Designed miniproteins, single chains, continued (2). Designs and how they scored, part 24

Each design is a single chain, and the fold is of that chain. pLDDT is the mean over its residues in the fold that is shown.

## One batch from the design tools (miniprotein)

Design m4856
Fold by ESMFold2-Fast:
Structure m4856 (fold): chain A 59 residues (1-59)
Amino acid sequence: SAVLAEAEALLPLAPNEEARELLERSIKAGRDGDEATARRLFEEALAIMQELHPEVFAR
């Protein structure tokens, strides 16, 4: 899925453990075919990344 690919790409850029755990759980949900859970977890991770490190997220 698109969410799975994006979550995998952002995982090494996670600014903290909370964002990393959310991305990892999103990846697992996406691999299991649970697209709704994968998207929700990915969006939560993105919100944290944008709030804490907009400079890292922009790259």
Scores: mean pLDDT 78

Design m4857
Fold by ESMFold2-Fast:
Structure m4857 (fold): chain A 58 residues (1-58)
Amino acid sequence: SAEEQARLERLRAAVLALAATWPADVQAALRERLARAKTVEEILDVFQETSVALMRES
């Protein structure tokens, strides 16, 4: 539905806002993966996996 699509787009935007301080290349990869994610669970999984990878590099 249009409402569900709008909700997913808001969630993608929120995740990108949380990642605003991350390295530009990581943000680009995150944006690309988020565009392919079609559910709330997939969006959250992408964010979690990227966050964990960054923690390992710190």
Scores: mean pLDDT 84

Design m4858
Fold by ESMFold2-Fast:
Structure m4858 (fold): chain A 70 residues (1-70)
Amino acid sequence: SLEDVEDFLARRLTAAGALTPEQARRVAKAIVELMEKHGGRRPTPEEIAKLAGVSVETAQRALDALRAAA
């Protein structure tokens, strides 16, 4: 389910030390929602930041951490 994907991403971001658990949950939810909305297109840091309510720097850090973990 989408909730399972969100939980997986949030745990990954928290484990990497990139974000706090609260930021990780918000960012994970934003990534999943944006990918659904745009047919699987990779979201930009600006789109994630706006939807998750975090800085663009924090959103970029999250994307970098997810790439390193892939």
Scores: mean pLDDT 82

Design m4859
Fold by ESMFold2-Fast:
Structure m4859 (fold): chain A 111 residues (1-111)
Amino acid sequence: SEIEKDPNNAKAYLELGKKYFEEGDIDKAIEYYEKAIELDPNYALAYLNLGLIYEQLNDGDKKKAKEYFDKAIELDPNDARLYEELGEYYEKLGDYEKAKEYYEKAKELEP
């Protein structure tokens, strides 16, 4: 029902999606990330967060997760926040070397 093409509203929906994901409400998280993309079809962070959801679902839809990650990087390869989110994800998995690589990439992009 929200058709506002305001970048601040897209960010608000991204933050709502993250909140519901943290609370374990996966369906609402997907709904709000899709609303963020509807308002801003180039919102790389929203695609990244959809990919993270698909990665977390049981055995994970790894192929779908990869498609969303690739889309996010394609849309904004220089957004430090994409690499920060990937770093946090790999840190949570215990892959500290990969987390470090993404955090260093994020830092390089924030001069």
Scores: mean pLDDT 80

Design m4861
Fold by ESMFold2-Fast:
Structure m4861 (fold): chain A 58 residues (1-58)
Amino acid sequence: SPLEKAREALVAGRFEEAVKYAREALKQDPTNEEAKRLLAIAYDRLGRQEEAERVRAA
């Protein structure tokens, strides 16, 4: 699943892939709190602070 791929990418340090897969997981289920958390972490690791804060606020 996209959520599983997002977790794997984060563990591997592939933060751009983690953003891609976490977004795909949110498209399938917009209420998925795990996907939102993974997306915010990936944005933080990429230095994209405004995007990380926007995800946390949602």
Scores: mean pLDDT 85

Design m4863
Fold by ESMFold2-Fast:
Structure m4863 (fold): chain A 57 residues (1-57)
Amino acid sequence: SMKEELKEKIVEEGVKLAEGGVPLEDVEERVRAALRQEGFSEEEIEAAVAEVREKVA
């Protein structure tokens, strides 16, 4: 769905920011803010943040 595709895009953008040297705390805050603005639930937001943490090597 478009909403799921948007979530994945925001997560991928967050991972790229972290890989580029942005502190993980700042990346997590940006991901939360972006998803919250798009109307995602707090449960979905925290799941997406966990996904960013998992993907940052």
Scores: mean pLDDT 85

Design m4864
Fold by ESMFold2-Fast:
Structure m4864 (fold): chain A 86 residues (1-86)
Amino acid sequence: MSEEELAAESEVAVYMIKAAIYETDANRYLSKGDIEKAKQSYEEALKWYKKARELAEQNADFPTLKRAGEVAKEAIKELEEKIKEL
């Protein structure tokens, strides 16, 4: 693994972790009936997944980053559907 690959992989991982934290918070708000806070937290999660996807796609020559981009793309689709249902 090159320093460039490691740096990109680490940054994508941080973005995905941030997204997952906001998604978890959104699910918690939704379970309490706080739809407004849930929607806001899902939109923040979406922002971080989009950042992860863009960086991963820019580094798609690395197989790990290509897979990370695909995971982020699926997460974005799921969250967009959840937000639309709210």
Scores: mean pLDDT 87

Design m4865
Fold by ESMFold2-Fast:
Structure m4865 (fold): chain A 64 residues (1-64)
Amino acid sequence: MEELVERAIELAKQGKYEEAAKLFLDAGLTPNEVVRLLKEAGLTDEQIIKVVEAYYKLIREKKK
């Protein structure tokens, strides 16, 4: 799980928000945990919003 989180943060820094969101979801993190980790990693509010938006899209698709 920790390796998935590290990779997701790296992908988010590269602008790969959907891939990052998928890894956070696969790691079982809540949106609040994702926001906290991304802020701690030094991402901008704009980047964090894009990752969280992708995360919620993935949740909606999974629920159908």
Scores: mean pLDDT 80

Design m4866
Fold by ESMFold2-Fast:
Parts: C-alpha cells; structure tokens; sequence
Structure m4866 (fold): chain A 107 residues (1-107)
C-alpha cells in the first residue's frame, strides 16, 4: 500500500541518517546519506517527499539535541531521551547508543 511505502521510506531514511551521525559523519554528509536512502527506497513521489522530510526533521532534531546537551545535565538527559525515541522509530538501538556516547562526551 502507499501507506506502507511511505512508512518504509521514512524508516530507511531516518535509519541511514542516524547511522551516518553515529559513524561520526558531518551533518551535511548525514543529510546526504539519508536523502540517498529515501531515493533508493521510494517508489512514488509521496514516499520520496515523506522520506526527504524525515531526513530534514532527523538532522534538525539531532543538532537540537547536541545544542541542548551542551547547556547542562538536564539538557543532556532530555537530549538522550530524544535520541532514544528517534532510534526506536528507526529500529536502530546501536546507532542510539553511539549517538548517546557522543552527546555525553560533548557535554
């Protein structure tokens, strides 16, 4: 179904973006990896648009989490929660733990 295609494109796009960040790539490289994943999986314009929007949202959320983590311990805990929520949606707990380790090191 179109709904299943959209969900798959979004999930794969978010996963690729999270894995790129977890690997230590730049925000620009993570964005490109996510967009490439969306384009590879999407079979319709609707799925592509949803996948690309998910990449932008994921990059914005991770950059926001990084900024929040630098503000202090309460910001760090909120940022960790945000990363775990994203990884649960993408079904990628390993990327979550690597990103959390990066947030803790940056704080």
Amino acid sequence: SLEEEIDKAMREAVRATLEAYAAGLSPEEAYQRGIDAARKVAKSPEALKAGEASVRATVDQIEGARALARQGPEGLETAIGSVRSMAELADDPEAAERLIAQLRAEA
Scores: mean pLDDT 85

Design m4867
Fold by ESMFold2-Fast:
Formats: structure tokens, sequence, C-alpha cells
Structure m4867 (fold): chain A 60 residues (1-60)
């Protein structure tokens, strides 16, 4: 149901934020893949936020 979709979408946003933090730490530590990881994490966060907004629209 919509509640399960909402909880999953919130979880995806939180995980994407965690991935972004890990990527930022990798960049700070000089990991040569850090920049690519950061861009991938930013894209995942964008997609997760879009899904959350779509579910919110269905609840209104």
Amino acid sequence: GLKEELLRAIGEVLRAIGDLLDAELAVERGDPRGEERRRAAEERLREAKKRLEEIKEKLE
C-alpha cells in the first residue's frame, strides 16, 4: 500500500544521504574514485527525492 511505498521511499532517501556522506569522506581522504562516487550518490539522491515527491502527491 501507499504507506509501505512511503516508508521505502524515505528509507531510500536516507540511504542515499549516507552514500553521499561516504563519498564526501572518500573525496576528503584523496580516494581517486571519490569524485565518481559523489556524482553517483548525488544522482541516486535526486532519483530517491523524485520518488518520495511522487508518493507524497498520491497521499494528498
Scores: mean pLDDT 82

Design m4868
Fold by ESMFold2-Fast:
Structure m4868 (fold): chain A 85 residues (1-85)
Amino acid sequence: MEDKKLEEEARKLSEENRETHARYIELLADPERAAAYIEEVREEGLALEAAPEEPSLKEHLERMKKLAERAKAAVAAAKAAEAAA
């Protein structure tokens, strides 16, 4: 049952990340900042895929949580920048 719970959490995180990415792109009026963020996320994704061994579901879930937190922080930073501008 643990694996099934981890799979559901991973799916929910993927959905949240998708929504967060879309929202962040909308907040970025500066295309250079958008491109930099996309490249950072791409590199993180490639690092996950290039793991030398198949990571456990727990390890994969932890990495996805870090990506989700980073994306949420980026959205918060973009909103703060918009408010300051």
Scores: mean pLDDT 64

Design m4869
Fold by ESMFold2-Fast:
Structure m4869 (fold): chain A 64 residues (1-64)
Amino acid sequence: VSEEEIKRGIADILLAVANVLEKKGFYEEAIEMYRKAIELYREAGDEDGVSLAEENLKKVEEKL
């Protein structure tokens, strides 16, 4: 398993956690998780993951 695959996997988990936090109204915590996911997706070279996480981050920021 590559380091990039591990980083993408962790980013996917953080994205899922952020989605749950957002649905429960914990917007600041969701933003924190989305930001960490974005960083890991960038390090993994997953541009689709970065785009998805950034889009979700913007939607949560509009609710603050």
Scores: mean pLDDT 86

Design m4870
Fold by ESMFold2-Fast:
Structure m4870 (fold): chain A 60 residues (1-60)
Amino acid sequence: SAEILEAQRKLAELGFYTGPIDGVYDDAFRAAVRQFQREAGLPDDGVLDAATRAALATIK
């Protein structure tokens, strides 16, 4: 989905994700989401929920 592609791009920009920007929710993407969640003070479940998406959208 577009949400996964946007999150992959943003996590790659932040240095958390080094895999392909292909919209696939794999283990590497889940690990990157979890790392971002820890940095943002969110639960690190690796799920791209509304709070995680909102936090990603606020990154400069």
Scores: mean pLDDT 80

Design m4871
Fold by ESMFold2-Fast:
Structure m4871 (fold): chain A 63 residues (1-63)
Amino acid sequence: EVERLLELAREYREAAEEARRASEENLAKDTATSQAAGGVLLVAAETNERLAEEAERKAEELL
């Protein structure tokens, strides 16, 4: 159970890093479409970061 939660946390962190990288790339462009896409990707990164933290917290509760 703890191992499963830590695996989920890792997956969420990986997804967050990918989304944050894509967000930074899009926000570096000066087009309205890229700025909008960058904003959406930033929200996705933040959401996945929170999900990773929740999974880690649940793993701690099982210790």
Scores: mean pLDDT 82

Design m4872
Fold by ESMFold2-Fast:
Structure m4872 (fold): chain A 78 residues (1-78)
Amino acid sequence: MSIEELKAQTPQSTWDSFNKFDKDGDGVITAEELKEVLTEMFGPSAKITDEQVQRLIDAADKDGDGVIDFAEWVEFVS
């Protein structure tokens, strides 16, 4: 499936959130990128933990590769 086809089936807010989390534009969200964005969103005083990040990766990471691609992100937030 092309990214345009997947985007057409996905709310714009989900696509926008993925692009915000995918800071380097490589098409996957790593645990490090996820932690950085969550820290930016909730502020440094929120103390986002590695355990919280790992739980989000585990919930979204369907194939166990340790990163979240766009399709996994769509399934996670849908």
Scores: mean pLDDT 70

Design m4874
Fold by ESMFold2-Fast:
Structure m4874 (fold): chain A 73 residues (1-73)
Amino acid sequence: SLLEELREVLERLLAVAEEYLRRTYSPEEAAELAARARALAEGLLAKLAANPEHLEKALAEARRVLAEAEALL
């Protein structure tokens, strides 16, 4: 499903973000920011599950952001 594909893309984005946070911040600050980012991703997934008409556009945008984020590492 598109929702499962979006979850996979967001998990990859979170992994990239966690690597950046680990390199940039203290371990405690990195963990707190990573937890906040994960909570925001879960909230977004819940909202899109309620409004599936936006899911295809959200997935395309998430894939674009992932490509840009990976290019920064």
Scores: mean pLDDT 84

Design m4875
Fold by ESMFold2-Fast:
Structure m4875 (fold): chain A 96 residues (1-96)
Amino acid sequence: SKYEEFKKFADEIIKELEANRDASPEELRALFQKAFQKIAKYVDDYIKDEEVRNEIYRLLEEAAGRLQRASPEEAVDIAIDTINKIKEIFEKEYEK
């Protein structure tokens, strides 16, 4: 299903973030940016529903704002939490 494919993709990104939890703030910032760009590209390539795409883009934009103000200790959890919320959108829309 579209949900299962996205779940695998998202889980790999989460695993990379967890593996780099103790990275420098600069390295974490680059990783978050790369992670969110990968998700945005996936959504752009595979999701035709504009309402679903816009919902996900809003979550990514809100998370990017939160990450700019977050402590390093909070930042990884905020990024993972955001990706999990996007996974929930895919489950709701595509598991049906």
Scores: mean pLDDT 85

Design m4876
Fold by ESMFold2-Fast:
Structure m4876 (fold): chain A 70 residues (1-70)
Amino acid sequence: SKEKLEEIKEYIKMLFENAKEAAKKLSEEQRKELIEQVEEFAKELKKEYPELSEFIDELKKEFLEYVEKV
């Protein structure tokens, strides 16, 4: 269902937003650990929702760009 995919997208988006907020409070070493966790999480999400692969890759890119600026 297209509606179900939109709900999943919103949920995934919130998870990446939460990761960005967490990154603000972390040390440099802890941020490296978070980046590794986010990369693994994105890989698992793409395996579970292959139709959302491009969307997940875009959110991961935005997260990595955000963390680089912090």
Scores: mean pLDDT 83

Design m4877
Fold by ESMFold2-Fast:
Structure m4877 (fold): chain A 68 residues (1-68)
Amino acid sequence: MAALAELVARADTDGDGTISRAAARAVLLELGYSEAEAEAFFRAADVDGDGVISRAELVRLVRELAER
C-alpha cells in the first residue's frame, strides 16, 4: 500500500504520531472521497472530539473504507 503509507507520512509532518483534521481530510480527498465524507469519517475516528487522530487510526479508517 505505497499510496496510503506515502499520504499518511505526508499528513504526519511532525512525526509525533498524531494527525489533524485538516491533514486527515487531505489524505481522504487524495483517495477519492468527498469533503463531506472525509469530515464524517474523521468525526467517527475522533471519538474524543479533540481534533486529532493517530496514524494507526487513519490507516485503520482507510483500510475499513477500502473494504466497503
Scores: mean pLDDT 71

Design m4878
Fold by ESMFold2-Fast:
Structure m4878 (fold): chain A 55 residues (1-55)
Amino acid sequence: SLQEKIEELEKKIKELRKKYGEARGAGDEKTAAELKKQIDKLQEELDKLQQQLQQ
């Protein structure tokens, strides 16, 4: 369902945000930048699905 897809994306974003914080803490700017791009892409997809669910 649409709700299941939203929940799955939220879980993936949470995991990536944790890894992003770890990379930043380690001073690994390259890995942090790559993770941020993945987070932004998934967040955009999540926002689109949430908008679709509300309409």
Scores: mean pLDDT 84

Design m4879
Fold by ESMFold2-Fast:
Structure m4879 (fold): chain A 61 residues (1-61)
Amino acid sequence: LPELSEEQQEVIDEAVEKYKKEGSLTLEEIREAAEKAGLSPEEVEIAIQDRVAQELLEEAA
């Protein structure tokens, strides 16, 4: 993944929180995050998956 700005990371963190609470994100929510972060929807989805994977590893430790 490309290195994200602080503002982009905040948008991704909010999307990750929604994903964890609801178990999934809609395509509309992914697209809104992409518009706010200035990323593609695919980049947002990958960033969310990466953050979730990191948190699962931290929780397992």
Scores: mean pLDDT 75

Design m4880
Fold by ESMFold2-Fast:
Structure m4880 (fold): chain A 70 residues (1-70)
Amino acid sequence: HMEEAKKKIEELRKKAAESTDPELQARIQRVVDEAERMLEKAKELSEETRKHIVDNVLDAMDAALAELER
C-alpha cells in the first residue's frame, strides 16, 4: 500500500534528521527524494505497475533503515 511507503519515508526522514552525520543525512535525503518521486509517478500508472513501484520503494526504505542501524 502507498500509505505504508509514505510512513516509512517519514520514519527515515525523522531518523536522518536526528543524525549528526551530514553525509549520512545527504544520502538518506536522496533516497527519500527518489522514493517520493517514484510514488508520485506511480499514481499515474496501472495497478500492477503501481504495486511493483511501491514494493521497490519499500525495499529501498528497508535497506536505508538498515544502513542507519550500523
Scores: mean pLDDT 77

Design m4881
Fold by ESMFold2-Fast:
Structure m4881 (fold): chain A 63 residues (1-63)
Amino acid sequence: SLEEKLKELDKNGDGKITLEDYRELVRRIAAALPSAKPDGTLDAETQERLERVLKGEEPLPVP
């Protein structure tokens, strides 16, 4: 589930999900998929993957 993925990223183990944890999740997903366009739009595949990981439907990608 999403909660399990966020807990995996909670490096402090305090149970509080931080902005840093969220940014790390996004960074890991982006690193496994093609980069966004220069105008700041995410590649469709990256966006779809982000949604699936956030829903807990896919494991976190390993770079």
Scores: mean pLDDT 57

Design m4882
Fold by ESMFold2-Fast:
Structure m4882 (fold): chain A 113 residues (1-113)
Amino acid sequence: MAKEKAEEGLKEGGGSGAAKAAEAAALAGLEAAKAGPEGAPSGAAAGVSGAGAVASDRYHKGGTAAKDAALAAESAAGAAKEGGKKSGEEGKKAAEEGELAAEKAKEAAKEAE
């Protein structure tokens, strides 16, 4: 309940593109952490960046926040790929989900521009 309300509020603040990019960045960071120990630090950093972008969306013109979120998602997807190489089947799944999230973040960033 509370997280759904916060998500709606953040999307309203900066527009759909920036909010979607930030959410996708947070998901990419989470998948990077799941991909293995090598991905965890970069995934955590990307997740924090994504959360920050969502929050900042209310204070910045949406294009900047969306761009930052897309960059964070790309970094997290890269970390998931590296972790996935050592985690076998589970790491492969996490890397794939991370890449999908990063792609969604880039699409959202384009619509925010």
Scores: mean pLDDT 57

Design m4883
Fold by ESMFold2-Fast:
Structure m4883 (fold): chain A 66 residues (1-66)
Amino acid sequence: GPSAEEAAAIAARAAAEGRGGLAGAYTSMWGHQHGPEGARLAAEAAERAGLGREGADNAYKSGTQS
């Protein structure tokens, strides 16, 4: 699966294109693939990608629920 940096780069590109839903999907995919620890890393990646608290929270929830 993608590294945290790769997921953040993909999410940042999607967000820059005005596709916030895709940005959230990529961070959620990273969280899902790596379980609860991956959810934490996905939240950090979302923050680095500039998705803010909402993006980070969504990434964390996806990884812990999936």
Scores: mean pLDDT 59

Design m4885
Fold by ESMFold2-Fast:
Structure m4885 (fold): chain A 68 residues (1-68)
Amino acid sequence: SREEAKEELKRRLLELIRRYEAGEITPEEHRKLAAELAREAMEKHGLSEEEVLQIENQVAWEYAEELE
């Protein structure tokens, strides 16, 4: 479903941030992989660009809270 696609995108983007902070991927790889996940969500599940941006913002916020 669309809601499942949103949660999957959020989960995968959060995992990418964790991998980046762990030194497993470069800033360039992080940007590329995040863009690929966004494209997949838009193309396969019909998420809008605005919905993707909202999820990206939410992921950044949730990750910041986890560092507490």
Scores: mean pLDDT 80

Design m4886
Fold by ESMFold2-Fast:
Structure m4886 (fold): chain A 79 residues (1-79)
Amino acid sequence: TAEELSRQGDEMRRAISTLPPEAQPAASDLIGDLVATPPSDWDDAERRTRDRLLSLGGSQETVDRLLDAARRLKGLLDS
């Protein structure tokens, strides 16, 4: 479990590093907020996070990777 959490964290950090340097702190904050979001609010939060990450210059591929990693982290925390 801890190892799985670490691997998803590493994947998130790697994906964030592909964003423009100026956008990386904001992207990290957005992902942190998303992972802390209650399950009942997740779908709306994920949609808003996607829109914001794209506006920061993230490619669709990078944004999909970040959101997939966030969802996997959330699943592990709920397990």
Scores: mean pLDDT 78

Design m4887
Fold by ESMFold2-Fast:
Structure m4887 (fold): chain A 68 residues (1-68)
Amino acid sequence: MKLSREEAKEEIKRLIKEGLRALILEGDEEKAQELFEKAFELQRENNIPRSEFNEVVVEASREVLEEL
């Protein structure tokens, strides 16, 4: 299923946040890698520009750090 660009960005953000929590809170590198790989796949399939992907990653990282 192909998402709209906005829906894809929201799902990418969710996956990045979940992956960061897996790394930082759980120490689960394998789970984090799987989640990050899914985010990269969504970026490719939905033609999200790298600049927009980077913005989502920065926002996700900031939000996860604010939860700690």
Scores: mean pLDDT 82

Design m4888
Fold by ESMFold2-Fast:
Structure m4888 (fold): chain A 56 residues (1-56)
Amino acid sequence: DEIERLEKKLEALKSQKKLVEKHLAQNPDDKELQEELKRLEEEIKELEKKIEELKS
C-alpha cells in the first residue's frame, strides 16, 4: 500500500524533526541544524499533501 509507505516515511521524518528541534534548543545558533529543520518541515509538508491527495 503506497499510503502505508508514505505514512511510515512521514513518521520517520517527524521523529527526525523532533531530534533536530531538541538539538536546536541546546544550540540555537547552529545554522546547519536550522537549515536541516527547515528542510524537514518542507519535506513533511509535501509528504502530508501527497498522502491527502492519495486519500481523496
Scores: mean pLDDT 84

Design m4889
Fold by ESMFold2-Fast:
Structure m4889 (fold): chain A 59 residues (1-59)
Amino acid sequence: GPALQAQIRALAKQFRAAVAAGDRATAERLAEELLGLLSHDPVLLKVAQADLAEGLAKI
């Protein structure tokens, strides 16, 4: 629903900020939380796994 979508967007924004800051511990924690929230959508989960892995590979 809209609340879940807002939560996912907020966590994704925080993840990108953590990656930009080089904060690997925070980025890994946020990635795990995002993957958990997306577990019910296999298409979004696959895209998120790729995006999160790319972000983490930069730090």
Scores: mean pLDDT 80

Design m4890
Fold by ESMFold2-Fast:
Structure m4890 (fold): chain A 95 residues (1-95)
Amino acid sequence: SKNEQALEAKNLGNELFNAGRYEEAVEAYEKAIELDPRFAEAHFNLAKALEALGRLDEAVIEYNVFLYLTEVLEVPVPEDVKEEARQRLEELKAK
């Protein structure tokens, strides 16, 4: 199913991210989001991979999408992940 394919793409992205293969991790997370646009964890993980690549404006967009999905649309995620996203956004907007 599309949900299973989205999960597989996110898991591949995580393996690539952990290997330091950040551009390939971005592609895998983008595929997960195409399959499931409300996949909040995929948006969060994409933001972290974009941040690792220095693509900071794109990382800010994806952290904001993650917080929209979790705080406005109430997609369930652990509270510590939301706190990390808020902290990353504050640091990325600071000079």
Scores: mean pLDDT 89

Design m4891
Fold by ESMFold2-Fast:
Structure m4891 (fold): chain A 65 residues (1-65)
Amino acid sequence: MSEEELEREVLVALARMYAALGNLLLSRGDVEGALEMYEKAIELAREAGDEELVEELERKKEEVK
């Protein structure tokens, strides 16, 4: 893998981690914390260029608002 590919994979992995934390917080009734985690995940997914993941996370965020 190139450095560029590795950086994208790291950003995607971090985005998925934040999304998972958001899901966990939401399941515990922490809507505000969940939204914060989804926002961080969306930012990382955008940096990675993973448009599909961005769309998934934005849908989750809208469903929770």
Scores: mean pLDDT 82

Design m4892
Fold by ESMFold2-Fast:
Structure m4892 (fold): chain A 69 residues (1-69)
Amino acid sequence: LPIAPEVEALARIAPEVYELAQTKSDEEVLKFAVERLTAAGLSPEQAEKLARTLVKLIRLHRADKAAAA
């Protein structure tokens, strides 16, 4: 199955972004994710969109886990 370069880049940084999200603000995590995605060859616009989506998913996952308690 062909994997889009954006998905591969996102998957590569996801563990680091998830760890940073444990201790850093959303703005700091977003900045880190954008920098890593642009370094991986994505356009600034694409990197920002994917980084925002990743941060949102991480926050939703943590909120869902907290609500389940």
Scores: mean pLDDT 75

Design m4893
Fold by ESMFold2-Fast:
Structure m4893 (fold): chain A 104 residues (1-104)
Amino acid sequence: SELEELIKRIEELAKKIKELLKDSPYHAFVERLLDATIAAMREALEASPEDLNGEIGRLESLLAALETFLEQYKDKLSEEAVKALEEFIKLVKEFIKLLRERRE
């Protein structure tokens, strides 16, 4: 499945982000958001058509939290961590787009 392969890529990227942030005071907060986002993606993949909009809304809320964190704290993160977080956000947006296309 294209969606399942995308989730696996996102999971590996999350693992990299956690390693990049291991000594950061933001590690626990970011780990929680990344793990919640991955769990929500897996839940959305299994969602019925009637529940899909709610699952997408949950993913969009988690993305908004990640984007807000990145805007507020990018100057306190390494360039590699910033780029990895931006790629994570980009891939999750791609996942949401593919989920919407599956509905049609």
Scores: mean pLDDT 86

